# Designed miniproteins, single chains, continued (5), part 81

Each design is a single chain, and the fold is of that chain. pLDDT is the mean over its residues in the fold that is shown.

## One batch from the design tools (miniprotein)

Design m18811
Fold by ESMFold2-Fast:
Structure m18811 (fold): chain A 59 residues (1-59)
Amino acid sequence: GEVLSTSGRDIARMMVRTSLELGLSEDQAINTATSTLMSLGYSRKEAEEIAREALREVL
């Protein structure tokens, strides 16, 4: 994988962290990150997997 580029994982971690700081639930944080990644060209399945991993890394 590409380890030196701004990746969907970095974007997902930022979105999850921001969502939780705004008082959103973990499920809402995952949904927000998933929607953002899908707008960037990720499939729903890939976006959900990245978002769930980002949540685990942020917690």
Scores: mean pLDDT 78

Design m18812
Fold by ESMFold2-Fast:
Structure m18812 (fold): chain A 90 residues (1-90)
Amino acid sequence: SEVEELLKAAKEAKELAKKNMDNPMAALGHLLEMIAVARQLALLGKLEEAKEIYEETIKLLEELKKTASPKLAAVLDKLIKDIKKELEKL
């Protein structure tokens, strides 16, 4: 099913983000893939699945922010705030 394929994509993106935390641009790319999946699940009405992926993505974005340059940390901070607002709306 489309939902099962999206959940698999999010799981794979999560593992790749975790493996690439020392490569900030690669990690961010995979975290953006997780956000895209969460947004698509929310549009499909799969709110509980979307919430779980949003929450996991926020945790990994905050972890990435700890070691990021000041410029990247500012970008990540804005992204975290935007994603938290999306999660609260669900």
Scores: mean pLDDT 90

Design m18813
Fold by ESMFold2-Fast:
Structure m18813 (fold): chain A 64 residues (1-64)
Amino acid sequence: MSPQEVLDEIRRLAEEHGLPEHWTQLILDEARSLLEAGVDPETVLETARRMIRQVARHVQRRQE
């Protein structure tokens, strides 16, 4: 999996979960930093998926 594919998938998942752009940008920035540090793309994607899920649950509770 290429670094660009990871970033594209993270953006897609954030949009699917209805994340505010601010949170999407923070998660993408963290993912880019991890990729630049040599963390493997699969681990970066798994980490981002966990972040997206946690943020989505928090945002949904605030909007209800």
Scores: mean pLDDT 80

Design m18814
Fold by ESMFold2-Fast:
Structure m18814 (fold): chain A 62 residues (1-62)
Amino acid sequence: GEAAEIMLKGGASEEMAKRVEEAVRAGDADAAQGEVVRALSLGEISAESAQKAGEVIRRTAG
């Protein structure tokens, strides 16, 4: 989905992007947001990418 694509383009691993997509598909916005925060904390994505992914998650799963 769109959130997973933003994560991948931002530098996140394929596994992390898959976890975000699975959480969004399950309707678990908290789990999806948690994966975004983890990627940001590990320096895998920028703050801008994290904000964009968070917006998409809120629209689609929360």
Scores: mean pLDDT 82

Design m18815
Fold by ESMFold2-Fast:
Structure m18815 (fold): chain A 73 residues (1-73)
Amino acid sequence: SRLEEIRRQLELLNEGLRRGESFEAILEEARRRGLDLAFLREKYELTKYIADKLIEIGEEIDKELEERKKKLE
């Protein structure tokens, strides 16, 4: 089913990203497993965007914490 196909692609993407694999390595594994590369690419781009935004938020929190520490000293 389409849902099962999506599940397999997301599992592959999550596994690869968790291991710190490059997008190219994840795409190669997808080819080896006969998975739809277009969907995997779309999900990678979305995941990267979310990851980049989480990093930005983390950096902003760190800046605010540092400013608060300086105001308390």
Scores: mean pLDDT 72

Design m18816
Fold by ESMFold2-Fast:
Structure m18816 (fold): chain A 64 residues (1-64)
Amino acid sequence: MRLPVARALEPTTLASSPLHTLQPGERVEVLREHEDGTVEVRSLATGVVGLAGASRLEVVGEVE
């Protein structure tokens, strides 16, 4: 299944373990969207999985 890819629009700290801060332009896979406007993402640079605000991310494509 292809997952949406998004980029960080601004520095965005993921609610993750370990904690990771996405730099502007850093790409993530969107794993799941939540009703409250948070998204579960995986950093493509580090592999860290965590939650971020959907408004801080811009969808740019799909990962194959």
Scores: mean pLDDT 74

Design m18817
Fold by ESMFold2-Fast:
Structure m18817 (fold): chain A 72 residues (1-72)
Amino acid sequence: MLPSKEEREAAVKAALDLSRKSLDYARQGNVVKAASYGTAAGIWAVASEDEETKKEVLKRMKETDEIIAKLA
């Protein structure tokens, strides 16, 4: 069912925090953690149903992917 406002706000916070951690792990060269946190961030961004959160998470995921690609 459609999430409550509180659930959406929690999802926004989770998505932003996890996407930031994903990016930080990518910068450290930890590909496995970067991918794991990035995947979790994407799930929470979808759950948030907030377009600004989705855009920010997609931006951070793209930066994470670019960093990982340079490590390969």
Scores: mean pLDDT 81

Design m18818
Fold by ESMFold2-Fast:
Structure m18818 (fold): chain A 97 residues (1-97)
Amino acid sequence: MEKIRKFVEEAIEKDPELQEVKKEVEEILKDDPEFATLVTGYMVVLKEVLSPKAFELAKKRLLEEIKELVEKGDKEALEKLKEVFKRLVEAYIAAKE
């Protein structure tokens, strides 16, 4: 998690859009700060690899999906997403090294 936290903090430091995304994600995932960090890290990756239009669409869909899963209490789906995001963010950081 420390590499991911550092990656997120460095990426959002000068990006007001990602700072707002972090706040929104932390509000949705208030009971799981680690998952909130992973989702924010994945949003950083998406912003770096997608066009601005594609990022806006992906961001909206992902936040809506996570909100729906939290509302339903689908802990199994949330844990699977947490693992997927961790793997994707770790792979992206490793690819940049």
Scores: mean pLDDT 82

Design m18819
Fold by ESMFold2-Fast:
Structure m18819 (fold): chain A 61 residues (1-61)
Amino acid sequence: SDKERQYEAVAALARAASPEVAERATQRTKDSLDRMTYASEQNALALGRAILDAVTAEAAA
């Protein structure tokens, strides 16, 4: 889906970006997932998770 490609692109960018940008991306993704009630598609969850993982890995490196 288009959303899936967008999230993958953001995850790749987050991995290449500075820790400041990565941390903001993490917070935004987490807030978005927490706010989802019925519109939580598996793809959205999986891609959001991938963004969090990529950002966290960069912050820990």
Scores: mean pLDDT 60

Design m18820
Fold by ESMFold2-Fast:
Structure m18820 (fold): chain A 87 residues (1-87)
Amino acid sequence: MKRIDLEALAKELSTLSPEEAKARLDRGLAAARAVAADPSLSPEEKELYLRIQIQELEALLEVFKEHFPELVPYVEARLAELRALLA
């Protein structure tokens, strides 16, 4: 899943362990890295994908502050890695 349904994801994450939530975040970052490294994709497609992922994860960060405060530094680290791919 490349686009996040924020309400459905927030509900799912509220029932997960912190380790399961981390696995979901790592899966998203791995997909973003694959897109950034794919030579068959246009620069415009790569930038659009990364910007959408950053915006959706920033919105999800507010949910993590309420449900998984221990994961906030981890989410911020994933955001930093996504922003580095865009730079």
Scores: mean pLDDT 75

Design m18821
Fold by ESMFold2-Fast:
Structure m18821 (fold): chain A 71 residues (1-71)
Amino acid sequence: MKKIEELSKEAKKRIEETERIVDSLKPLVGEKRAEELKKSGKDDTLEELKKKLEAAGVPKEEIDKAVEKVK
């Protein structure tokens, strides 16, 4: 039972990291796309978020930079 709660807490932390990454990339993706990515980020893994950011035209180096800032 406690393992499920720990997994949920870990998921919340990842969602918060996702929101911070998207917020730092707002100038590149725009506000509308950033809001969309934050909403989908509840169900997305970090890898899926990276793919969506690349599809939105964000260079991989900028994505990696944003991820490093969150760490």
Scores: mean pLDDT 72

Design m18822
Fold by ESMFold2-Fast:
Structure m18822 (fold): chain A 61 residues (1-61)
Amino acid sequence: MLSEEQRKRVAEFIRSLALPEDVRERLLELLETDEEAFIREFARLMGISEEQARREMLGIG
């Protein structure tokens, strides 16, 4: 699980991306409410594996 500080950094990263507003809002909601669903959706959006998405999130945080 991400720490509070890591979640804040990931949220800032998501806000910096040129994403549609509805996609951004959904990702930010999942980051706070369901970290595993967040990782799945982020992996799908980026075209990477869930394991790679998890590693990227740790690298950002």
Scores: mean pLDDT 78

Design m18823
Fold by ESMFold2-Fast:
Parts: sequence; structure tokens; C-alpha cells
Structure m18823 (fold): chain A 72 residues (1-72)
Amino acid sequence: SREEIIRLLKESGLSEEEAEEIVDLLLSGKHLEAVLRLLARGVSEETIIEVLKLVGLSEEQARALVAVARAL
């Protein structure tokens, strides 16, 4: 749920406003941009994968997207 994603991101050190911006990117299909922002903020890969799975990506898709983002 949106609330679960916001909770995980806040536990990772984001403000509520930052977490809501990330959710808006994810729901708009801007998954790579969201992942790049989370990596820049120091959010763990495990948390990013969990968040991506909550918005409907498979674990394989989530891991692949994180790998692409880390290579940029």
C-alpha cells in the first residue's frame, strides 16, 4: 500500500514529503528515477527492492532495475 511504502522510506531516513515524492514517481511509472533518488539518499538495496515489489514489480524486475541504476 501507499502507507507501507511511506513507512519503509521514513524508516530509511526520508522525510514524509520525500517519501510522498518517491511514491508519486513510482505510481507515474518513473521507476528508474525513483530508484536513482533512493540510492542517492543512501537507502539500502533491500529496502528499494521491497518498495518496488509493493508497487507491482517482480523480485527479478526490481533487482534488475537496481542493478541498472547502480551502473549509471
Scores: mean pLDDT 88

Design m18824
Fold by ESMFold2-Fast:
Structure m18824 (fold): chain A 87 residues (1-87)
Amino acid sequence: SAKVEAVLKEAKEIFERMKAQGASAEEIGKAIYHTLLSRAPELSAEELEELAKALEKLAKQIKDPEYREAVLKVVEAVRKLIEEKKA
């Protein structure tokens, strides 16, 4: 989905920019989560599932364990949004 690709690109740009500026893993995770939360109304449940899988794959590419864990927590939050949307 083009929407999922756009949101994933925004998440990657936030991660790279904030990490370069010396932001903590917690700050980056929070920033990505807020961006995803603002875009979630535009996405179907299926697109949110696609986004969760893409973010999980992105997390596995992160070399620093602390930053990887922060992104994985965002994945968990997205999965909770999917459950709420299906309920």
Scores: mean pLDDT 84

Design m18825
Fold by ESMFold2-Fast:
Structure m18825 (fold): chain A 69 residues (1-69)
Amino acid sequence: SDEEARALIREAAASLRLPLSDAEVERLVAMSKTDPALAAALAAGDVEAVGTQLLALMAEGRVRPRPPE
């Protein structure tokens, strides 16, 4: 479900000390509908695998962490 995907993304981001906005989390939930690697990690319920996909997407410029103030 979108709620479970959102929770896993938030947990993976927290484990990585990666600050994500609510808007970025929603965008990543939407992206998981078309990204098979992210979708597979979320379907497995694997926080570490989700974290790995977040780092890969960030390296590609497809995830935007909140900048430090």
Scores: mean pLDDT 80

Design m18826
Fold by ESMFold2-Fast:
Order: C-alpha cells, then structure tokens, then sequence
Structure m18826 (fold): chain A 67 residues (1-67)
C-alpha cells in the first residue's frame, strides 16, 4: 500500500531530523543546479536505508501541497 509506505518514510524522517534537514538542503541545491529534487531525494534515501520511491513520493506530495 503506497499510502502506508509513504507514512512510514515520513515517520522515519520525523524521528531523525538530521535526515529531514539533509533532504531539504539537497532539494535546494538540486533546484539551483537544475537537477530534479526528487532524484536527489531518492539518492539520499537510498544512502540512509529508506525506500527511495517512498521518499520521492513524500517530496512530490509536499511540493504539490505547497503549490
């Protein structure tokens, strides 16, 4: 269930503010470099042992919510 996977990824990010802060910083850097922030989120998530697809979905939903 995609919703459950997304909720788990969000809970992990909430439990580790360092990871969340890194994702935000990477998204900002990726935007300045012209690289899609979703790809950057996937890379960070993979390095941290978080599901890359779930992390990308969370980033996309957050962007849509703030639009």
Amino acid sequence: DTEAIEAEAEARLAADPSVRKELIAVQKAANEAGVPSLEAAREIAAARGVDPEAAAAEAEERAAASA
Scores: mean pLDDT 61

Design m18827
Fold by ESMFold2-Fast:
Structure m18827 (fold): chain A 95 residues (1-95)
Amino acid sequence: LLEEARKLLEEAKKLMSIPGASPEQLLKALQLAQKAFDLAAKAGDVELATEALKLALKIGQEYAKATGEEIDQAVLDKLLANAEELAKKAVEAAA
C-alpha cells in the first residue's frame, strides 16, 4: 500500500511537470493523486496522505485556470477533512 502510494504520487508529479499539460493530463494526475491519498491514508501515513492531498488541490487549481471550469471543490474539501481526521488519529496514537 505505502510503496504503491509513493509510486502513484511520483507519477502524478511527473505528469504535472510536463509543460503545457492538457486538461486530460491534469485529470489523470488528479486521479493518481487521489488514489495515492487513499492508499497512504489506509496505511496510516499522515505525511504522505497530506502530500498527495496538497498535490490534488494544486492540480484542481491548474485545471480551473486552464479550462475556466472548477473541479468539484466539494471533492477536494472532503479529502482535506479526511486528512485532518487522520492527523488527529495519529496524534492520539502517539500520546
Scores: mean pLDDT 71

Design m18828
Fold by ESMFold2-Fast:
Structure m18828 (fold): chain A 82 residues (1-82)
Amino acid sequence: SMAERVAEARDGLGLAFEAVLRGRLEEALAIIDELAERFPEYRAALEELRALVEGASVPPTEAELLAIAQAVNALVQAMEAA
């Protein structure tokens, strides 16, 4: 169902953000890449999120974390609005 599909996408996005918070950027990128393949309707936004994560410092700066959090929040809001 659409509700199950949205829940799965949101769960994956949450795992990707948790990986970023733990400084595991390679893990976060792998999760984002899998999400982009499984949810082509969000591919463009996920690719923008991927670019932010790939360009981030290790560990990420506060500014980088804020930008990533804003991108994640925008994706979650778009998924919930559908």
Scores: mean pLDDT 85

Design m18829
Fold by ESMFold2-Fast:
Structure m18829 (fold): chain A 83 residues (1-83)
Amino acid sequence: KEYAEKAERYAQLAIEAAENGDYFWAHYWLSLAENMARKAEEDGRYEDAAKGFEVLSQAYEHIGDTKKAEEARKKAEEARKKL
Protein backbone atom coordinates (compact mmCIF):
# COMPACT_ATOMS: atom_id res chain seq x y z
CA LYS A 1 0.00 0.00 0.00
CA GLU A 2 2.74 2.50 0.96
CA TYR A 3 4.71 1.88 -2.26
CA ALA A 4 1.58 2.30 -4.40
CA GLU A 5 0.63 5.53 -2.59
CA LYS A 6 4.12 6.99 -3.10
CA ALA A 7 4.16 5.96 -6.78
CA GLU A 8 0.78 7.65 -7.29
CA ARG A 9 1.99 10.83 -5.55
CA TYR A 10 5.16 10.98 -7.68
CA ALA A 11 3.17 10.30 -10.87
CA GLN A 12 0.81 13.18 -10.03
CA LEU A 13 3.79 15.51 -9.44
CA ALA A 14 5.23 14.44 -12.82
CA ILE A 15 1.96 15.28 -14.62
CA GLU A 16 1.80 18.70 -12.89
CA ALA A 17 5.42 19.44 -13.87
CA ALA A 18 4.74 18.45 -17.50
CA GLU A 19 1.60 20.65 -17.60
CA ASN A 20 3.78 23.57 -16.46
CA GLY A 21 6.29 22.80 -19.24
CA ASP A 22 8.90 21.60 -16.72
CA TYR A 23 9.92 18.32 -18.35
CA PHE A 24 13.14 18.03 -16.30
CA TRP A 25 11.07 17.70 -13.09
CA ALA A 26 8.46 15.56 -14.85
CA HIS A 27 11.15 12.96 -15.71
CA TYR A 28 12.63 13.20 -12.20
CA TRP A 29 9.26 12.43 -10.56
CA LEU A 30 8.59 9.59 -13.04
CA SER A 31 11.93 8.02 -12.06
CA LEU A 32 10.87 8.09 -8.39
CA ALA A 33 7.46 6.58 -9.23
CA GLU A 34 9.16 3.77 -11.19
CA ASN A 35 11.53 3.10 -8.27
CA MET A 36 8.55 2.71 -5.90
CA ALA A 37 6.84 0.23 -8.26
CA ARG A 38 10.07 -1.76 -8.71
CA LYS A 39 10.70 -1.88 -4.93
CA ALA A 40 7.17 -3.22 -4.40
CA GLU A 41 7.84 -5.95 -7.00
CA GLU A 42 11.22 -6.85 -5.42
CA ASP A 43 9.54 -7.11 -1.99
CA GLY A 44 6.87 -9.47 -3.38
CA ARG A 45 4.19 -6.80 -2.89
CA TYR A 46 2.56 -7.61 -6.23
CA GLU A 47 -0.70 -5.70 -5.64
CA ASP A 48 1.29 -2.53 -4.82
CA ALA A 49 3.58 -3.17 -7.81
CA ALA A 50 0.61 -3.59 -10.18
CA LYS A 51 -0.97 -0.34 -8.95
CA GLY A 52 2.37 1.49 -9.10
CA PHE A 53 3.10 0.41 -12.67
CA GLU A 54 -0.50 1.25 -13.66
CA VAL A 55 -0.24 4.89 -12.48
CA LEU A 56 3.25 5.11 -14.00
CA SER A 57 1.82 3.97 -17.36
CA GLN A 58 -0.92 6.63 -17.18
CA ALA A 59 1.63 9.35 -16.38
CA TYR A 60 3.93 8.33 -19.26
CA GLU A 61 0.95 8.32 -21.64
CA HIS A 62 -0.04 11.81 -20.41
CA ILE A 63 3.44 13.22 -21.22
CA GLY A 64 3.52 11.44 -24.62
CA ASP A 65 6.01 8.62 -23.91
CA THR A 66 3.94 5.83 -25.47
CA LYS A 67 6.75 3.24 -25.42
CA LYS A 68 7.39 3.61 -21.67
CA ALA A 69 3.63 3.68 -21.04
CA GLU A 70 3.32 0.30 -22.82
CA GLU A 71 6.29 -1.15 -20.88
CA ALA A 72 4.76 -0.05 -17.55
CA ARG A 73 1.33 -1.44 -18.53
CA LYS A 74 2.94 -4.82 -19.33
CA LYS A 75 4.73 -4.84 -15.94
CA ALA A 76 1.44 -4.07 -14.17
CA GLU A 77 -0.22 -7.02 -15.98
CA GLU A 78 2.68 -9.35 -15.07
CA ALA A 79 2.43 -8.30 -11.40
CA ARG A 80 -1.34 -8.96 -11.40
CA LYS A 81 -0.75 -12.50 -12.75
CA LYS A 82 1.32 -13.26 -9.62
CA LEU A 83 -1.66 -12.50 -7.34
Scores: mean pLDDT 84

Design m18830
Fold by ESMFold2-Fast:
Structure m18830 (fold): chain A 67 residues (1-67)
Amino acid sequence: SKQEEGKKKRKELVEKLAEEAPEELRKKLLEVKDESLDVVFEVLAEHLSEEEMVELFKKVLEKYPGK
């Protein structure tokens, strides 16, 4: 279903972010990988500055280029 496919893609994105994130943040991201993207973004915003968040997303996009 679209809901299951979206959840899988979200989990994969969170796992990719966790691989490139600092160890402390990695653990938190893996704990919330089953939650909504809003919760994931809240965890990122609590632990990273806006600049650090942009750099993390850039690293993920460079390592896993795709639409």
Scores: mean pLDDT 74

Design m18831
Fold by ESMFold2-Fast:
Structure m18831 (fold): chain A 71 residues (1-71)
Amino acid sequence: SEVEEAKKRAEGQREAARKVVEEDPEKAKEVAERFRGMAEGLSIVSSKEAAKLEKEMYEELAKELEREYEE
């Protein structure tokens, strides 16, 4: 289903992002900003359930990275 494909895609992006940040913590802000931008893009172009789920997963990852690297 489109929802399952969106979830799998978002999970793959999360894994890749976490590896980048674990290897280079200085990239955390840039990675968070990129995922926030992707979520905004999805908000503009689609109201479908699959896109909404993918958006929410990207926003959650951005929030997690922002919290972990908050001074």
Scores: mean pLDDT 80

Design m18832
Fold by ESMFold2-Fast:
Structure m18832 (fold): chain A 93 residues (1-93)
Amino acid sequence: HMERLLAETALALAIMTAYVLSKYPPESVEEARRLADSAIRLLEEAQKLGVDPETLKRAAEAIKELFDKGIEKAPPEWQPVLEEAKKRVEELL
């Protein structure tokens, strides 16, 4: 099904977006917010497309770990954004 391919692609993009946020400093707090929101929206879309719960849980845990790494390295202005994003991911589990 096309839906399965879209769900798998959404999860991969969500993880990659979180990875970028964990490794490279955004230009601004607005950029950090947009990237974090994009990762969460992609997770939510994969869930709506019917990805299996175990796969969703593993992807969410990976994204949460990447957000934790981002928080450790983040300037003060983006830390609240990443912490809020982590809590939103936890709600999907």
Scores: mean pLDDT 78

Design m18833
Fold by ESMFold2-Fast:
Structure m18833 (fold): chain A 94 residues (1-94)
Amino acid sequence: ALSPETVLVLLQVGSLAQELLNKSKTADEKSKEILEKGAEILREIGRLLEGLPAAVARELMDALIARLKEAGDDPEKILEILEETLREVRRALA
């Protein structure tokens, strides 16, 4: 079973993925595709975070949330941040 701390991190990942999908509903076709891809990357991040210590998963999620706040509603910046975070998570697992 996952630790309670890890469960909280994964709930935040799921919430962020749903926010991206909700934003895609009113976006143009190009932005919609970018946001939907972002949601897919975020779900992969969540899957990989299950393999990390809870403290490391929390640190990576707090950094991601901070970066996403700075990006605002820019889909291309959101996607770039998510791809960078995915690379960081993969490195932490190696």
Scores: mean pLDDT 86

Design m18834
Fold by ESMFold2-Fast:
Structure m18834 (fold): chain A 87 residues (1-87)
Amino acid sequence: SIEEKLKELLFGPADEAIERARDPSLPLEEQIQILDDLIETYQKQKETITTLSEKLGSRSKYSDLLIELYEEIIKRAQAEKERILAE
C-alpha cells in the first residue's frame, strides 16, 4: 500500500539516524546533535505540509498521513534523546 511505502521511505532513514546517535563512541554533544537535527528536519517538513494544505484550501488524507508519520519520527527521536541524557 501507499501507506506502507511511505512508512518504509521515512522510518528507514530516521531509524538509521537514531542508531547513529546511539553510538557510545561518539561524544554526548554529537549524539544529541544528530537527534536535534532529525527533530528539526521533520518539524520543518510538518510545517511545510501544513502550510501547503492551508494554501490549497483542503486537507488530503495523504497530507494528514505524512503529518502523523513526521510526528511519530519526532516522538521517537525525542524519546531517544531523553534516554541518552538520563544515562
Scores: mean pLDDT 83

Design m18835
Fold by ESMFold2-Fast:
Structure m18835 (fold): chain A 63 residues (1-63)
Amino acid sequence: GPEAERYADFAGAAAASGDAATAERYAKLMGQHGDEEAARKAAEAARKGDAVTAARYAKLGGQ
C-alpha cells in the first residue's frame, strides 16, 4: 500500500547514502505495511552494509 511504498523509498534512499541503521529501520516499517519477506531481506542487507541489495529489496517490498 502507499505507506509500504513510502517506507521502501526511505529505506532505499538511506541505503544509497550509506546509512544502514536508518535503512534497516524503514525496511522493518515497510514489512508492517507490505511485503514482510522483502522487508526482512532489505533489513538483513542493510545490517551487513550492502546498500545496493538493501535498496533493491526495499523497492520490491514497496510494490
Scores: mean pLDDT 75

Design m18836
Fold by ESMFold2-Fast:
Structure m18836 (fold): chain A 100 residues (1-100)
Amino acid sequence: MLKKKKEALEKIRKVLQELADELKANPDASDEEIKELIDKAMKKIEEIAKSEKDPEIKEEIQSIRDQLYETLNEMIKNGSSTEEILEEIENLIEHIEEAI
């Protein structure tokens, strides 16, 4: 794996871990509160993409952000619990750790 791609994935993993920790601290969070936490995480991932100079890595970061945002918004729309949303985020963290 290219060192820069590994570094970018590690930054994304850290953002997702912070989101997971905030969701664990707020198991009774409303859909609006969960959406605000997701929006903050998505902004952090966008900042990682914006700072990346390699166009291939930047595109991959943006793809990960877009796929995750779509998945989590659909889960909220379909009435998924905070615990189910947390599990989805933790599964993605594990997948990224295996790819590093």
Scores: mean pLDDT 82

Design m18837
Fold by ESMFold2-Fast:
Structure m18837 (fold): chain A 68 residues (1-68)
Amino acid sequence: KAEEYAEKARKSKDADEAAKYASEGIRYLKPSDDIAYEGQLAGVKAREAGASEGEAAAEALETAYKLS
């Protein structure tokens, strides 16, 4: 299900909608503090590389999902 939320976030045309799905995925996944931190770092790096807020949120969730 966390993977499904990450996919919905990436396919969302609106940044707000993408962020909403990413947030729901994080709630469902309930990552440990360490995994949540790695996800946040992935999101920050994506934004630094020029990704939109929605894309960065999707990257953060996908990273957390892959580490879980």
Scores: mean pLDDT 73

Design m18838
Fold by ESMFold2-Fast:
Structure m18838 (fold): chain A 66 residues (1-66)
Amino acid sequence: SLPAWIVEKAAKLGLTFDAAAVNLLVERVGTDLQDLEGELVKLAVYAKDNGKTTVTAEDVRLLVAA
């Protein structure tokens, strides 16, 4: 599933995702894997800069624009 793919890719970047964050990312980005991968990299950089290992729906709202 797409949610499982997102969780797997995030884990490779050292991140975990809240279920709400996964759902919101799919709603905002859609199903293009290249676009999703780019947004995951942005979220990973943000999380590391803020000493976080978990991405929340609020983080997705802040960083992932239409």
Scores: mean pLDDT 82

Design m18839
Fold by ESMFold2-Fast:
Structure m18839 (fold): chain A 60 residues (1-60)
Amino acid sequence: SGKKKKEEEKKKKIADKLEKIEQEMRRRGVAPDAIAQEVKALEPQFKAEIKKQEQDKKAS
């Protein structure tokens, strides 16, 4: 399927969460390479979490 506005919004939320974690790790003095690695690992987890939250909102 083509691009959808809804997917764009989800991606923005994920990016925002990842950016927040990235900033926290930078403040903690974590190396940029380590930050990039953790962000990459967390991305699929955040996607799953946001999807679950959307389902919860729909159910209620």
Scores: mean pLDDT 74

Design m18840
Fold by ESMFold2-Fast:
Structure m18840 (fold): chain A 73 residues (1-73)
Amino acid sequence: DVDVLRHARDILVGEMDRIEKEYKEKIDEAKKLTEVDPVKGKKMMDDLLKKLEDDRRKGDEGLDVLDRGIAEM
């Protein structure tokens, strides 16, 4: 059981890392857009940052659940 939870944790960490990389690329694109169109670029960046924070929160909640399960086993 603990090995199953540890494996699930490793998968979640990998997914969180992938999401972070995807958002970094999109944020870099938004920064470039801000140099040409500040209003559109700022809106794109604000939307991306909000979505990234939501995804980080969900990932952190998932890790907390798994870490508590591992500690209890």
Scores: mean pLDDT 83

Design m18841
Fold by ESMFold2-Fast:
Structure m18841 (fold): chain A 78 residues (1-78)
Amino acid sequence: SPAELVEEARKNIERAEKLKKEAEELGDEEGVRLAQESIRIYRKALEFAEKGRSDEARLLIEQGEKLIKEAEERIKEK
């Protein structure tokens, strides 16, 4: 449902913001950049979800997940 997609996007924004803080604490400039880009993409996904553009929102969530996973792996290796 659109409401579930909105909630998913909001939760992913919170996750990306936490990862950005962790990357900042580690001095990982690239990790910060990846987390910031994920936040930007997830915020765009939220906009599309709120407008009922579910297919576009879902695609953006998938794109954000790829970037956030890369940021998480970088943090895990430090």
Scores: mean pLDDT 84

Design m18842
Fold by ESMFold2-Fast:
Structure m18842 (fold): chain A 73 residues (1-73)
Amino acid sequence: MENELLARVASLAASRVSGEAKQQLEALAQAAAAGAPQDVLEKMIDDLLAKASEKDRLAIQEAIAEVAAAYVP
């Protein structure tokens, strides 16, 4: 369930970026869909943010915010 939400975040962000960032986000979405733990997925996001442009960083943050807004615990 959590992995499905993060896969959606990664896929959404990937649709808004290009190049290496897009490929890394697609890999993140696949890892999430395969049931990887959230801490592993967070490390992948951290690596992406370390290399991301300002635009990529904003796109990822907005994708996270959209998913968080839809998540009602």
Scores: mean pLDDT 74

Design m18843
Fold by ESMFold2-Fast:
Structure m18843 (fold): chain A 74 residues (1-74)
Amino acid sequence: SMEDTAAALLEEISAALRARDLARARALVDQLMGLPLPRHVKRLYLQLIREEALRRGLEDLAAYVDARIAELEA
């Protein structure tokens, strides 16, 4: 299901953040943005990813996610 696909991507994003693999994290965020999910659901997931990135000191990735959130609100 789409929910299963989103859950799997979120697990992979979390793993990439733990590994500090910024290139992989960005690619997975882009995959999440491409899913046919409602805008409010994508925004919620991106906000959770942003919080995790900031908690881990990954400021460049947090800024990348902020840009993706801004695209959803445009």
Scores: mean pLDDT 88

Design m18844
Fold by ESMFold2-Fast:
Structure m18844 (fold): chain A 84 residues (1-84)
Amino acid sequence: SHMEELQKREEENERRIEEAKKKVDEVAALVEAAPTVSPETLRAVRGALVAKEQLEWRKDLSLEAVEGLAETALKFADRAKALL
């Protein structure tokens, strides 16, 4: 049903938001602890932090918009980690 699909998407979004926040915080801590960091790594971690902030402030966003922000945060965090 439509309601079951929405509930499943909300539960998946909740999981992805938690995963994104955890990865962003982990990578931000690694970048802060690093003695030297490339400008590309700094751009990636900043992108991840901006997406994380948007997830916390925009509670009126559609499920699709929340999914996109979580994916963006994860992609930037993964990129920053790969560049470390």
Scores: mean pLDDT 81

Design m18845
Fold by ESMFold2-Fast:
Structure m18845 (fold): chain A 70 residues (1-70)
Amino acid sequence: VKERLKNALETLKNVAKYAPEQVGTAVELIAENLAKYDPDSAERFRAIAEQIKQGASPQEAVKRFEEMIA
């Protein structure tokens, strides 16, 4: 579980650097996958995705994601 989340974090870091406009969508997809294992975390990731889609920074999304898997 932690290894999968760490791999997702690395993907998210790359998206944030090369396609920052896609960060919200990437976090949303991660949340969808997590909903089967940890619905509480999935809901928090969905909130992050919505913030990013509405203009929050990609860097902020990466930091919040990193905090959740720590």
Scores: mean pLDDT 72

Design m18846
Fold by ESMFold2-Fast:
Structure m18846 (fold): chain A 95 residues (1-95)
Amino acid sequence: SPAADFEARNRLQSETLSRLTEIINESATRNNVPQETVDQIKSWINQQLSLMAGSRPDEQRQLAAQIAELIEKHFPDSAEEARKILEEYLKKLES
């Protein structure tokens, strides 16, 4: 049903954001990244994940790459883990 699909997508986005938030927080603590910067990046990532849910596969991959690039720039030690989480998100959006 449309309501069940909507709930599933919202849950997937929330779970993906939570996983990315965990690795970002760990990196930020290790590298003394200001909390304000962390919060701004998390807010932006949440907006991009939401855009991905409504985008075509080619656009989803490009948005995922942009998120990964931003994470690599600010949290380089979390870049590989972030790419894996984003790849899982992309696969689940295709299902």
Scores: mean pLDDT 85

Design m18847
Fold by ESMFold2-Fast:
Structure m18847 (fold): chain A 75 residues (1-75)
Amino acid sequence: KPLSDEELIKLMGEEEAKLLNERNEALKEYAELNKKVGGEEAEKKFKEKYGKSLEEFLKEIDERLKKIAEEKEKK
């Protein structure tokens, strides 16, 4: 069954909140790793978990947030 506009907006809002939480957790995780093991090892562990650098990860989240905003504007 097709989703109503209200259901779609709700799901987008939930995805948006999830992306913001992932962004915040990634920043926190990197900061803790950097403090414990230093930047070189922290970057290696971050790439192992996320498959990319912190900078690239944040850019991808920002792009996904932009797409969600565009979908909300579609009407």
Scores: mean pLDDT 75

